# Designs tried in a protein design run: designed miniproteins, single chains, continued (4). Part 21

Each design is a single chain, and the fold is of that chain. pLDDT is the mean over its residues in the fold that is shown.

## One batch from the design tools (miniprotein)

Design m12690
Fold by ESMFold2-Fast:
Structure m12690 (fold): chain A 69 residues (1-69)
Amino acid sequence: DDAELRQRSRDRVIAELQKLGLSEKEARELVDRAWDSGKPQSIYDKKSGKTYVLSSATPHSWSVSVVDG
């Protein structure tokens, strides 16, 4: 089931972003934007002062980067 595989991938990425300090709401927003657009997306977390960048939304390859500001 393609939808189930996609959801499982999203859940895994959301969990990883939360481990890096992002809230569930922000992690889900970032993942949804990246998957919907097919383009790199970023979100600034005011609580940590960090920017989270998600640069791939494919099931086989995705990456997250965390930078200050």
Scores: mean pLDDT 74

Design m12691
Fold by ESMFold2-Fast:
Structure m12691 (fold): chain A 94 residues (1-94)
Amino acid sequence: SVEEYVKDVPEELKEEFLKALKRLIDGYRAGKIAPETVPLRLGLFVVLKGKEKNIPQEEIDKALKNVEKVARDLGVPEEYIKKGIERAKELWKQ
């Protein structure tokens, strides 16, 4: 169930993250989203919404670990997971 992927996501982000995750999985299954873009797409969502809601960086790091888990479960290669998460973290600093 997609609900298990939000267990460690900040309460303020859980509903929006779950909606974004469901849309992304549906798009991936429909062949409209390339799996290698998944970690960057979800990582950017977490970072941008986290900044908007003034979520602490430590909690955003936990949410990004959930993004990594989702991408691995979808079969995304580790190289793309690492690059996507690193890019999302750099955008947090800006």
Scores: mean pLDDT 79

Design m12692
Fold by ESMFold2-Fast:
Structure m12692 (fold): chain A 81 residues (1-81)
Amino acid sequence: SPMAAQAQALRDGYIDSIRAMPTLADKILAAGTKRLDQIAADPSAKAAADAARKALQDAYAEIKRQHDEDSRQEELRRLLE
């Protein structure tokens, strides 16, 4: 399905955008989720859009976790100086 391919391309683009602009990650996730939900309204693309949304959410969580851990490690370093 062309819409299924579009869902995958949008997933990859939004993940790349979160990696490039982690301070905007929440807004990028919201925009990506909204767009993928619009694609999921097409029954032929629903499974691909649902999978793309899950992959986007999983990538967002991992990027956020890495950023939060890096920030925590920096704070601990400052406290030990």
Scores: mean pLDDT 83

Design m12693
Fold by ESMFold2-Fast:
Structure m12693 (fold): chain A 81 residues (1-81)
Amino acid sequence: LEAELRAAEERYEAEIAAAEQDGTKALTDLVNKASAAKTSEEHQKYLAEALQKSKEYRARIAELRRQGDEEVARLRALAEA
């Protein structure tokens, strides 16, 4: 059970870190595209995409944290029993 608890903690931390890294790269790219945009329309388009992606990544990371917390709590309860 200790091995399963450790594996679960490491797996969710890795998934969260990967999602955070992917989100940061995607958002940084969109913000840079907005800054480099030659028209107001392109600038607004990239900012809107960045806002949408920010919300999507935030929701995904929150979901991963919730799933990880629940699984770790379940395994910890089993280890104590």
Scores: mean pLDDT 83

Design m12694
Fold by ESMFold2-Fast:
Order: sequence, then C-alpha cells, then structure tokens
Structure m12694 (fold): chain A 77 residues (1-77)
Amino acid sequence: SGIEQAEKSIELHEKAMEYRKKNPLVAPSEREKAVIFAAEGIWKAAESFVEKLKKLIEKAKELGVSVSEVRDEEFEK
C-alpha cells in the first residue's frame, strides 16, 4: 500500500540522513535532492520501484551524481 511504501521511504530517509552526517563533504544539494526524490517517488510508485529507487540512490551517491541522471539511464533499459 501507499502507507507501506511511505514507511520504506522513511527508512531510506533515515539511512540517507545518517550517511549525510558521516559524509559532510558530499554535495548537500545532491543528497537532499536524492532524499526528497526517493521519498516522493516511493510514496507514489508501485512496490517494485522501491528496490529500484534504493539502488539508484546508492549508485548516484557512489558516483557523486544526481539521482535523476542515474534514473534516466535505468529507465532507458
């Protein structure tokens, strides 16, 4: 349900906040965008997208790029 997906989003947000706290040198704007994007995306998307979005956020942070860039590549496939 949407509520269950929202709980997943909150959980993801908590982990993102902790990562941001430990990695202050990471561009804050990109991190904040990733968290907001994940929260809103998970809230409205189907359950299958939850796992995909988590992977995209992880990749985006690892590569130091925006989630939107990684998502576009994923959506292409």
Scores: mean pLDDT 58

Design m12695
Fold by ESMFold2-Fast:
Structure m12695 (fold): chain A 62 residues (1-62)
Amino acid sequence: MAALERLERAKEEMRALLAGDREDSGQSTVESADSYARQNSAQEAAEKTEGARRALAEKLAA
């Protein structure tokens, strides 16, 4: 529990320091990270699926 208390204080201190450097943008980016990651994953999956489909079609044609 002592470790958790120290970690919490350090986190708050680091957060204040980071806020000075990153302004509000850093905070917004963190919240949007999940949404952005999801979009990127879906896009990558779509590209891979399209590539696989083309390869499969070519294989089937042969």
Scores: mean pLDDT 63

Design m12696
Fold by ESMFold2-Fast:
Structure m12696 (fold): chain A 78 residues (1-78)
Amino acid sequence: SAQDLEDARRMGDTGGLALRQDASYEKEIVRASEEHPVTEETRRLLQQQIEDNREAFEEGKKREREREEEERLREELA
């Protein structure tokens, strides 16, 4: 829903971390569209939020991978 997307956006870089248990971006897009059978303007705003959140999620995912690699190297050094 739109509220879930706003909560994810508020979290910053990784929207995925704040999203529902069974969340995927495709499912979120479908869910947001189905739960809001409202005006075209509202749909447009939701689409923009999804787009922004998707970019933030991709960046966060990349940063998490870098973090995991750093931690692995530290463990191997110990």
Scores: mean pLDDT 60

Design m12697
Fold by ESMFold2-Fast:
Structure m12697 (fold): chain A 65 residues (1-65)
Amino acid sequence: GAAEELRQQILELLAKLLEQKYKAEHPDAEVEVEVVDEKTIKVTITEGDKVTVEYHDVDKLIAEL
């Protein structure tokens, strides 16, 4: 329904904003952002042999962005 479509659009927007932020902060790194579920976005940062995985709470992102 319309509410579910709006939620999906918000999740995709948050994922895109996180991708842009991490790419700006780590210009030489490979950054991958994935919407895991309605509450969780996963960011993977690859810098040579170093891989960092961060999980973001969607509700916290909305409150702080």
Scores: mean pLDDT 81

Design m12698
Fold by ESMFold2-Fast:
Structure m12698 (fold): chain A 56 residues (1-56)
Amino acid sequence: SSSQIKQLQQEMAALKAQARAEVAALDAAGDVVGATRLQFRTIAELTELYLQIKQL
């Protein structure tokens, strides 16, 4: 449904914003490995949300 799609899109936007801030903090702290790991985990989570949208 359109309402569920909108909610999932909002979740994706929130996840991207949070991950961007956390990656920036890790990079600033010199934790390049942690930042990279978080980026890949975020991509995986966004992919899962996208697939949920495709099932609606």
Scores: mean pLDDT 87

Design m12699
Fold by ESMFold2-Fast:
Formats: structure tokens, sequence, C-alpha cells
Structure m12699 (fold): chain A 86 residues (1-86)
């Protein structure tokens, strides 16, 4: 079964592209992550989609995205839309 994580991130205006890049890099660095895409949906909103080979890798990727969001200036909110699941 595919292990998919979808994270929605809200940013201040002008921070979305930098946030998308930082979050994509953080998720891609996690062992067992097979695909990562970050999409700028608006000047203040980013979607990060992660595919992982197993649940542990998906959970690690979610943790990495949350840490990167906390470290990224201009990120105002993080919501998990699709959690690591079977």
Amino acid sequence: MPHVVLVLVETEPGAAEAAARALEEAARAVPGVTEVAAHVLSPTRVAVVVRAEDRAAAEAALAAVREAAAATPGVTAVEVAVEPAA
C-alpha cells in the first residue's frame, strides 16, 4: 500500500516559494522517501506531498517537514491533511 503524507502550510505573503523549497528538501533527505512534490497554491499557501516506501519513512518525513516549517521564516500554520496510514 502506498504511504502518502499531505501537509498544507500557510505562509506570509512572499514566503511561499522559499517555504516550498525548504520543505521539499527536508522531506527528500529522509531515507525511504520515494517521491516529494511541493506546490505553491497561492502567495500564502503551499501543499507538500510525500510518498514513502513504508510507514516509518512516512512518519519520519512528516516530522522533518514539521521541523523545517518551524525553522522557516514566514511559515504561520501547518496542517496535516493526509497522515501516514496503511
Scores: mean pLDDT 81

Design m12700
Fold by ESMFold2-Fast:
Structure m12700 (fold): chain A 82 residues (1-82)
Amino acid sequence: EREKKVEETLKLIEEAEKILKVPEEYKKDVENVKNYIRENNLTLEEFLNLSDEELNKLVKNKEFLEKLRHTILSLYNKKLLE
């Protein structure tokens, strides 16, 4: 069950990556986020509750990180309405 929630989190990140048309420079940052989620078995709620310090280790550009988080949350909310 938890594994399915982790996979759903990863799927939302991949959809957000497609929507944002992530530049090559930030693709490694997105991969770092995905690997961190896989390694720590994080659900979406746990990921969204990570500290700014922890997230900045994975994604150095704060503006890009905020756009990524906003896009993921928007996709999650849209899925709940389906």
Scores: mean pLDDT 77

Design m12701
Fold by ESMFold2-Fast:
Structure m12701 (fold): chain A 101 residues (1-101)
Amino acid sequence: MSFRESLVRLVRRDLDASPAVTASPGYQALTPEQRDAFIEDVVDLLLETELKDKHPIEVYMTATQVAAALLLGADEKTLRTFGLSDEVIEELRAIRDRYLA
């Protein structure tokens, strides 16, 4: 199993285990297949950009927090607290609008 595949599996596990995330309108609007696709898109974006040279634990924690924040309807100000660039925040908004609009 690749690092990416393991990361997607761990993020999915933690999102499914969060009562706040699973009760959110965003999470409930998605089918299981759409939830997997959403997590894969978020993970791929972060691995290609902000988390490229980061420790695996930091990558896992940041990807989980960002995916959860998007599902909970976090605004741009909240996304900025994760230390993401404006370009990555704009791409995360595009992912949100694709799945959660």
Scores: mean pLDDT 82

Design m12702
Fold by ESMFold2-Fast:
Structure m12702 (fold): chain A 75 residues (1-75)
Amino acid sequence: SAAERRRRITELILEAAREILDVLNKDLSDEEKQKRIKAIGEELARRVREIDPSLLVRLDVNVETGQITVSLEKL
């Protein structure tokens, strides 16, 4: 169902956000944090695509402020 797909995608986004927060809280360089966050974002995009190939997920993270922005776009 559409509601089930929405719930699964929301759960994936929350998992990715938690992983990103863990990275941001580690004693790592900004470059290493950005590299790990990029990998998390790419994995999130892949998993969302498997559920709904018409959705594009965009992930923007500010390493200095810790702000995480996730957007979903219908293709």
Scores: mean pLDDT 86

Design m12703
Fold by ESMFold2-Fast:
Structure m12703 (fold): chain A 105 residues (1-105)
Amino acid sequence: SSSLLRAAMTLGALVTSWAALKVSGKLSKDELISFINNVISILEEVKSELTDPELASFLSKVISELKQLKTDLENGKISVDEAWQKLDEIMDKLAELERQVERQL
């Protein structure tokens, strides 16, 4: 499926971007919020182009987790260090989804 190939490529690019940020050092609160916003936007675009309800459902859950993480960080409910850890866990979920999508190709 061309939609699955596009999803795999996009997820891989996001995971690679996160890995690069981790080696660049710690992000400020505003930089981390900016990164989360970019990930949400990309995933919402991918979701809107997908016809696969299972993948769309998974992306909806990940998008919701990212939106909650952003809100908690903006409101000071969590620290930057806690947000970094939670984002890393969410990015691990995207990496796992990428592997599952690739196995279906």
Scores: mean pLDDT 81

Design m12704
Fold by ESMFold2-Fast:
Parts: structure tokens; C-alpha cells; sequence
Structure m12704 (fold): chain A 100 residues (1-100)
């Protein structure tokens, strides 16, 4: 399932280090599953919400990622395009922190 696929990605990113982390991820998955979106758009939304969570856990500003979530839903972007955008946003946020 989409859920199992993303759970494996989360494990590799070390987002699931505590019981509270699992609860937050379960809430994100439930929110995405309850959305009236296509399966592809649900995957995009899930990845973007997980990136926002990862950024918050690392003290990074999630605002650009939140804006990207809204634009991706509005523009029905492909999974591959969304993934490239998420990687770019994560890199830019990390570089801003290093420059300070």
C-alpha cells in the first residue's frame, strides 16, 4: 500500500524515533486518506506533509514546504515533480541554516 511504502521511507529518514512521532505520522496518513484526492495526489500530499514534519523536528522553517503543498494540490503536479520540489526545498532550508 501507499502507507507501507511511505512508512519505509520514514524509517530511513529517522522521523520515527519516539511513540509521539508515530502518532503524528498516523494522523498525517489518516488526514491524507480522508482527502478527496486521486491516489497520485494523496502520495504528493503525504510526502509534503512528512517533509514539513521533518523540517519542524530539525528546527527548520516549514513555510516554503507548506506553500508547496498548497500549490501542488492546486496544480495537480505529478509525483516525480513534487519529489524534485521537496528535495529542493529541503536543500535550500538546510543551506539557509548553515549560512547563519
Amino acid sequence: SVEERFERLLESSKLTESEEDYERIEKIIEEVLNSDLSDEQKQVLLLMKLLVFAMEKNGLDPTPAEKAVLEAIKNKVSMSEAFELLLKLAQEATEKVKAM
Scores: mean pLDDT 68

Design m12705
Fold by ESMFold2-Fast:
Structure m12705 (fold): chain A 65 residues (1-65)
Amino acid sequence: KGYTYSEDGTKAYYDSDEILIEDAKKLIEALNLKDSDKESLIRYFESVYSNPNVRKAVEEAFESL
């Protein structure tokens, strides 16, 4: 299995499964925060996945959980 990213870079896939970004969004939505703060966190998370080195570090961290 390997990670693949959408052509627009907004989604991450593991063996064609959309992961990480959607899981992170669910965690953020579960937080007791204002909607504007949740949107800011989601945008930050999506921007972080545009960097290959950061994506690799996050993927390794998630696999260790």
Scores: mean pLDDT 60

Design m12706
Fold by ESMFold2-Fast:
Structure m12706 (fold): chain A 73 residues (1-73)
Amino acid sequence: GRTLSNPITIELKEGGQRLSVDSRMVHSVDVYDENGNLVATLGPGESVLLDKAGTYYLRSSGIGGFTYKVTKV
């Protein structure tokens, strides 16, 4: 179904925040910025520093759920 391909939208009011994925059942999570540029591809338990404020989109490359957290550094 189309719902499984919908990106998760994250709005960062400030840059310098770490995005972590705690995903054990997906292949990877692709992270896009507000302009549609690929910022990072995260495997299970990986993280990326998001230096810029703005809107980010997360897409799983596989089937299944994942969890994420954003931590101010």
Scores: mean pLDDT 73

Design m12707
Fold by ESMFold2-Fast:
Structure m12707 (fold): chain A 73 residues (1-73)
Amino acid sequence: MEEVEKEAEKQAEAVVELVKKALEAGIEPTSDNPESQEVLEKVAELVKEGKIEEAKEYAKEKILEAYKKLLEE
């Protein structure tokens, strides 16, 4: 649904901004969830390289995947 995609995009933007703020504060973003940890590490890598748009698209894709899995259960 288009609404789900818009929500995922909004969530992805929030995740990227959170990662940017954490890195600026000298805090490495971490999570106790291994799947979330992998997403955070990749987003942080892209943010450090200045690839903000790629970081947003990557996070959006991962959020959509998680959302679809939750809905199909």
Scores: mean pLDDT 76

Design m12708
Fold by ESMFold2-Fast:
Structure m12708 (fold): chain A 80 residues (1-80)
Amino acid sequence: SPEEYKKKGEEYYKKARELIDEARQALTAGDVERANRLIAEAYSYYLKAERYFKKAGVPEEEIQKRKAELDAEIDELVAA
């Protein structure tokens, strides 16, 4: 159902955000290689979230906003 697809999308999006938080911790510890791997994994989870959001009929504008929010957090990490 669309509701089940939206729930799976939210779960994958949450995992992407959690991985960004782990990447922030890795950068604080000086582990740039680990941070880069975690950021790549976060994007992978975001792509899974996007597929489920599209299946759920979530508007493209809302999906793009969520992507922009994730991109902004990643940009903040790499700009420091």
Scores: mean pLDDT 88

Design m12709
Fold by ESMFold2-Fast:
Structure m12709 (fold): chain A 59 residues (1-59)
Amino acid sequence: MARERRLAEMEANPDKYVFKADSPLEEELRLELEDRGLPVPKSYQEAIDALTAAAEAAA
């Protein structure tokens, strides 16, 4: 629910994307990226790429 809403918000305004560590989606993503030694995403496309990579690694 909260993750789906945040993803939809990001998709609606990709050019205005700002990383929000307090959202459930981005907090989980931050922890996964930190564990891999990767930086937090700075754009919508970076966030989507990171989410896709994290999902594939979890599979």
Scores: mean pLDDT 74

Design m12710
Fold by ESMFold2-Fast:
Structure m12710 (fold): chain A 99 residues (1-99)
Amino acid sequence: GDFKLAIEDALKLLGFELKEFEKLDENTYRIIAEAEKKLIEEWEKKGLSKEEQIEEVRKRLEPLLDGLKDAGYEVLEIKFEYDEKTKKLTVEIILKKLK
């Protein structure tokens, strides 16, 4: 749908790839996104820790989350996961559309 495409495009502009988009119910969505390899490589080259890389992801997502709040969505959950073996940083977001 249009909403999924808008989220995918917004994430891509911020340096993220949409991995999963699931409509849990009429008003609730689960989104999983992964930071682009280019961002992880630049952060590793700068010597950023796992915690610092998660903070960079959080800062980059802030404009998207603020825009979603302005559009009548509530962020119910946001979770970050870093896999040290694969060097992948993922974010899981649960959104609820307010009536």
Scores: mean pLDDT 87

Design m12711
Fold by ESMFold2-Fast:
Structure m12711 (fold): chain A 96 residues (1-96)
Amino acid sequence: GAELIVEALRLAEEAGDWETVAGATLALAQIGLAERELERGRLEVAAEFYELAARIAERTAERAAKSKDPKLQEAAELLRRAAEELRREAEELREK
């Protein structure tokens, strides 16, 4: 999840698309919060932060996908895949 968002962030920076950079950065921040809550044993709270990261990544991907820039189209696909992985991780945490 996080690695895909970091790659999307790099592509967005190269494309000069500040909105996609901001969205990817916000999604990474939510992943960091989820990891902190995991260390505290708060699995449900961690799952909520992973779901929030997934929603931010999806919305950012939808906007980036509207661009004709191939770097932003690649960033959108990476963010979409990251959102799917983050949702799976949130579901797995709730089953524990």
Scores: mean pLDDT 88

Design m12712
Fold by ESMFold2-Fast:
Structure m12712 (fold): chain A 93 residues (1-93)
Amino acid sequence: MAEELARKAEEHLERAREHIRRAEELVDRGDLEGAQRHIDEAVRHLIEAGEYIAELGRLDPERARELSVRLGEVMEELARVMERLQAALERQR
C-alpha cells in the first residue's frame, strides 16, 4: 500500500515535469495556447500527486515528507513557466 501510493505520487510528479518542459518549449515557439494546455495538465498531475502524498503521510510520514519536497520543487518549476507565459501574453497584446 505505502509503496503503491509512493509510486503513484512519483508517476504524477514525473508527468507534471514532462508537461512543464513541453510548456516551456511551446512558450519559446510562441504557441501560447499550447503552452497553457500543458500547464493545465501539469496542474492536474500535481493535484493528484498531492492527494497521494497526503494519503501516504498516514502510512509512511518520512517518505511523504521526501515526496512533499519534490512536489514543492515541481511547483516552483510550474510557477516559473507560468511567469514566462504571462510575459509572452503581454507582449502579444
Scores: mean pLDDT 89

Design m12713
Fold by ESMFold2-Fast:
Structure m12713 (fold): chain A 80 residues (1-80)
Amino acid sequence: AMSDQQQMDTIRNQLDYYDSWIQRNRSDIDPDIVNQTQRLIDRGRQAIDQGDIDSAQRLYQQTYDQIVQMMRQIRQRRQS
């Protein structure tokens, strides 16, 4: 089973990856969605720093959902 520390490290790495992905694709995404997702990433990192695993997992899930929406937006724009 994955330890709490391993779960935290995994979430941190995923949030860092999504932050980098947003920075590379920001010109193709609605600025309001970029700003909202950046705030979720920042809050997720804060939850990790506080050792709040439940909040970190929830914020990670919200960040993931936003990233999926952004990927769909970019794909739809390229099809149009």
Scores: mean pLDDT 84

Design m12714
Fold by ESMFold2-Fast:
Structure m12714 (fold): chain A 110 residues (1-110)
Amino acid sequence: SAVDEARRAAGELAHYAQLAKSKGYTELVEEFSKALREMAEALEAGDPQRAIEAAKRVYEVGKKMGEALGDPRFEEAAKRLYDSVVKAIEQGRGREVARILRELAEGLEK
């Protein structure tokens, strides 16, 4: 399902973001966490347009992290998350994905 794809992509992103943080890219990880929180808040509010705009920012920060780490897997995981969020919105499952995004953001802030 789209929710299961989002959970899998979020797990991959958590791993790569911790790696980025360990290499000193703390500000980039903070930017990523902020974008994830904004996307979760938009989904919880039932604002699909705001959620899609936040998802685009998550993907853009994912690209920056991929470039900084020299590892395309970060961008690929961010794109999979974006695609799964869009599909979950279409299926009316945005609130389930919002929980996954909040858990990811909270993990990155610790």
Scores: mean pLDDT 82

Design m12715
Fold by ESMFold2-Fast:
Structure m12715 (fold): chain A 75 residues (1-75)
Amino acid sequence: MELSEEERELLEELISREMLRRIAQSDEITPALAREYVDAAARAAREEMERRGIAVPESTVEELARRFLDNVVRA
């Protein structure tokens, strides 16, 4: 099932918010910890979307998680 633009924006917003919360709780971010945070944030965002009745494909979650991981590790 294809996500609408609004649903995709909501998913990205939820991932970003959860990532920011987790990063703020850590003084040091290793690549392994960054991956763990991205994976946890993506899972939490997907659960929230599903609670709102929006089915999110696993491939979409994996794609967004990979993009956020690259941005966090590089930043």
Scores: mean pLDDT 74

Design m12716
Fold by ESMFold2-Fast:
Structure m12716 (fold): chain A 70 residues (1-70)
Amino acid sequence: SREERLAEAVRLTLEVMDRYNVPEEIRRLLLAQPDDAAALRARIELLLSYVSPEDEESRALLRRALGLLE
């Protein structure tokens, strides 16, 4: 379902944010708008731009999250 895909995208994103010690304020923004796929996509794309090019695992998780949000 849409809700299941959205929840999984949030979960994958939170895993990467945890690895990168992303500030709680940014995490709260994603949780505050869990049904706004466009806003979530924009934040995931921003996070992906900050992830190390060498961190293939984190990049793959974020790309999977983006794929869930079409």
Scores: mean pLDDT 78

Design m12717
Fold by ESMFold2-Fast:
Structure m12717 (fold): chain A 62 residues (1-62)
Amino acid sequence: HMEEIERAIKEDFTKAFQLGVQGVLDRRNKRGDPELLDAQIEAGVAAVDRIAQEIEEWIKSR
């Protein structure tokens, strides 16, 4: 991996994570559209799971 590629992946991961956290907070505080917030949270969780799997494979390659 080149540092540029790692930064792009990290940025996408951070965005997905932040959106997921914000969705949970908004859902908990009854802010916004529940259906959109649920979809946002679900997408965030899915993105985190994908990144976690990639990290696990990277660790195994060590």
Scores: mean pLDDT 70

Design m12718
Fold by ESMFold2-Fast:
Structure m12718 (fold): chain A 56 residues (1-56)
Amino acid sequence: SDEELKEEVMRLTGLSREQIDSVIAKGFSAEELLELAREAGTGEGFERAVVRKLLA
Protein backbone atom coordinates (compact mmCIF):
# COMPACT_ATOMS: atom_id res chain seq x y z
CA SER A 1 0.00 0.00 0.00
CA ASP A 2 1.06 3.60 -0.56
CA GLU A 3 0.92 4.34 3.18
CA GLU A 4 3.38 1.54 3.99
CA LEU A 5 5.74 2.74 1.24
CA LYS A 6 5.55 6.32 2.57
CA GLU A 7 6.38 5.09 6.09
CA GLU A 8 9.47 3.29 4.77
CA VAL A 9 10.59 6.45 2.91
CA MET A 10 10.12 8.44 6.14
CA ARG A 11 12.23 5.88 8.01
CA LEU A 12 15.06 5.91 5.43
CA THR A 13 15.17 9.67 4.74
CA GLY A 14 14.02 11.28 8.00
CA LEU A 15 11.54 13.44 6.06
CA SER A 16 8.09 14.16 7.49
CA ARG A 17 4.92 12.70 5.96
CA GLU A 18 4.01 16.21 4.75
CA GLN A 19 7.33 16.60 2.92
CA ILE A 20 6.96 13.18 1.29
CA ASP A 21 3.35 13.93 0.24
CA SER A 22 4.59 17.21 -1.29
CA VAL A 23 7.23 15.39 -3.38
CA ILE A 24 4.69 12.77 -4.50
CA ALA A 25 2.31 15.57 -5.53
CA LYS A 26 5.07 16.85 -7.85
CA GLY A 27 4.96 13.64 -9.91
CA PHE A 28 6.60 10.80 -7.95
CA SER A 29 4.86 7.59 -6.97
CA ALA A 30 5.53 6.27 -3.46
CA GLU A 31 7.32 3.29 -5.05
CA GLU A 32 9.60 5.56 -7.14
CA LEU A 33 10.42 7.62 -4.07
CA LEU A 34 11.30 4.50 -2.08
CA GLU A 35 13.57 3.30 -4.91
CA LEU A 36 15.36 6.68 -5.02
CA ALA A 37 15.80 6.66 -1.23
CA ARG A 38 17.39 3.19 -1.36
CA GLU A 39 19.70 4.08 -4.28
CA ALA A 40 20.84 7.55 -3.18
CA GLY A 41 20.92 6.89 0.56
CA THR A 42 19.67 9.46 3.05
CA GLY A 43 20.03 13.22 3.43
CA GLU A 44 21.85 15.18 0.71
CA GLY A 45 22.16 12.25 -1.72
CA PHE A 46 18.42 11.62 -1.64
CA GLU A 47 17.66 15.33 -2.02
CA ARG A 48 19.90 15.59 -5.11
CA ALA A 49 18.29 12.50 -6.68
CA VAL A 50 14.78 13.92 -6.13
CA VAL A 51 15.73 17.33 -7.60
CA ARG A 52 17.38 15.65 -10.61
CA LYS A 53 14.20 13.67 -11.35
CA LEU A 54 11.97 16.75 -10.97
CA LEU A 55 14.14 18.73 -13.42
CA ALA A 56 14.25 15.93 -16.01
Scores: mean pLDDT 72

Design m12719
Fold by ESMFold2-Fast:
Structure m12719 (fold): chain A 77 residues (1-77)
Amino acid sequence: ALSPAGQARYIEFARALQKQAEILYKAGKISEEEMREVIKLSEQAIQAAKAGDGEKAKAYLTQAMDLLTKAVIKSLS
């Protein structure tokens, strides 16, 4: 189970990803659909972290980061 400090770190990281997705969408670098999916995955990570499930939180954050990275790289082509 995650400690309270561990939960806070995962939640903070997930919120940072949500904020970054919003910034990139406003900059025209990703689609609204891609932004919404990153926000959704990050919210799932927050719920997993609050439940003390570090492995699920990590998995959702990894999916959110992968989606965001691929969307940004696609915008560079």
Scores: mean pLDDT 87

Design m12720
Fold by ESMFold2-Fast:
Structure m12720 (fold): chain A 60 residues (1-60)
Amino acid sequence: MKKYKITFPSGTVLTVEFDEKDPKKAKVVLEEYGEKSEEEVEFEHVLLVAEEHGAKIEEL
């Protein structure tokens, strides 16, 4: 399992977790204002969105 922390300039933080053998099924967890949401997306899509928004990407 690989885990990444993505911090957007807006202050929104995403935690992304995926199996290196199946990066098309990445789990994204967003926690904001006491609410937690979880989505399954392609890891490559998450990276593209992060790059377009100037987000900081950190491997955990």
Scores: mean pLDDT 76

Design m12721
Fold by ESMFold2-Fast:
Order: sequence, then C-alpha cells, then structure tokens
Structure m12721 (fold): chain A 99 residues (1-99)
Amino acid sequence: SEKEKLIRQAELTLAVAQLALAVHYSLTGDERARRALERLGEQLNKISAALAAGDIEAAIKALEEAIEILREAAEEIPELKSVLEKSLKLLEEYLEKVK
C-alpha cells in the first residue's frame, strides 16, 4: 500500500538519524545520544513489528514517538542539530501523507 511505502521511507530516514547519533556517541560518550539511541531503537522495533502485522495505525503511532525523540535530541545536542532537523523535516512530510 502507499501508506506502507511511506512508512518504509520513514524507517530509512530514522536509520540515518540513528547512525548520526551512534557516531556521535562513539566519538564523544554523550549520554544524551545514548538515551536517544535506546528510545529510537524501541520505536524502530515497534514500527517493524507493526508493519509485519499489517497494523498501520500502530506503525504511525511509533513513527510519531520517534519524531518526538529526534526533536528532543536536536534541541539538546547542538552538534547534531542540522542533521537531525533535516531528518525531522522528511519524517514530518511522510507522517502528514500517511495521516
């Protein structure tokens, strides 16, 4: 379905944000990045499980939570703000189209 394709594109965008957080944590030991990684990982697992079950509503809810986690991380971690804000813009566009 079109909604499933958009959520899969959102998963790829989230994976890019997750990689940026992981690289930052590896280089700096920034615990804000570690907490964001743990929280994002939980939502990514929920999105994948929901899509596997055909539960689009659950996938959208997990995507909304992932967007909020990234918004917080972008505010708290200045070094990642630009890359996370770019990811957020794309994610918000995908979310608008699946609602």
Scores: mean pLDDT 89

Design m12722
Fold by ESMFold2-Fast:
Structure m12722 (fold): chain A 101 residues (1-101)
Amino acid sequence: MELAELTREALARAAERAAAGAVTRAEAEERVRRLAAERGVEVLIAYSEDGLREAARRAHERGAVLAAGLLGQIAVAELLERGAVVPGYSTPARLEPAAAP
């Protein structure tokens, strides 16, 4: 099964759930970290562009999974439940804009 296809489907479902307000950032982070621990994988979470670049570099070097923003966390959690993620995997999700006053 193509990981790219599973990722696309997971991101589409993540976008639908986020748009429905069904998942908060705190809930998504808790779920992805719990599933990562259960599956024995390391997950790095990033919300800023600078944080995403550094997290991507560290994920590649350490063989960790990168979850970018809320959509990436929801998608990675689904892929972890399916056992479909691999070391160094990154979600191609847009980071949510920081509501800077």
Scores: mean pLDDT 71

Design m12723
Fold by ESMFold2-Fast:
Structure m12723 (fold): chain A 70 residues (1-70)
Amino acid sequence: DTSLGSIVRVIANHKGLTLEELAERAGISRETIERIVNDEYTPSDEELERIAEALGVSKEALLQAVKDAQ
C-alpha cells in the first residue's frame, strides 16, 4: 500500500523538508518531484540518488524503505 512517492513524502516530512526544499536540494524541478511523490513518474537511478542525498539518506536506505513497505 506504500509507494516510493509516499516514502519520499514521509521521510521529507520527518526531516522538516517541504517539496520545494527537497527539489532545490536534489537539483530536480519542483514539478518532477511532485510527479514522483504522486507516483506519476518513476525516477531514474541518478534522480533517485539525488533525492536520497537531499533527504540525508543513502539510495540503498531509500530502496530498502520501499521494499520494507511492500
Scores: mean pLDDT 80

Design m12724
Fold by ESMFold2-Fast:
Structure m12724 (fold): chain A 61 residues (1-61)
Amino acid sequence: SMADIDRMADQFIDQMKKMGQSISRQDAINYIQMSRGFYMPDDRRVDTAIQFFQIDQKYKP
């Protein structure tokens, strides 16, 4: 649901702040949506979305 996505985006942003980084809400939502292609519990979804973000940042041409 959209409420679940919003909650996950808040957790993503909070974890990024703890790592000394910022991310836009829209980017956080996009990475969470990418993780929705896989079946996993909520805790793992945020972690997986952050990993996708980190991989994307390293691969950028």
Scores: mean pLDDT 74

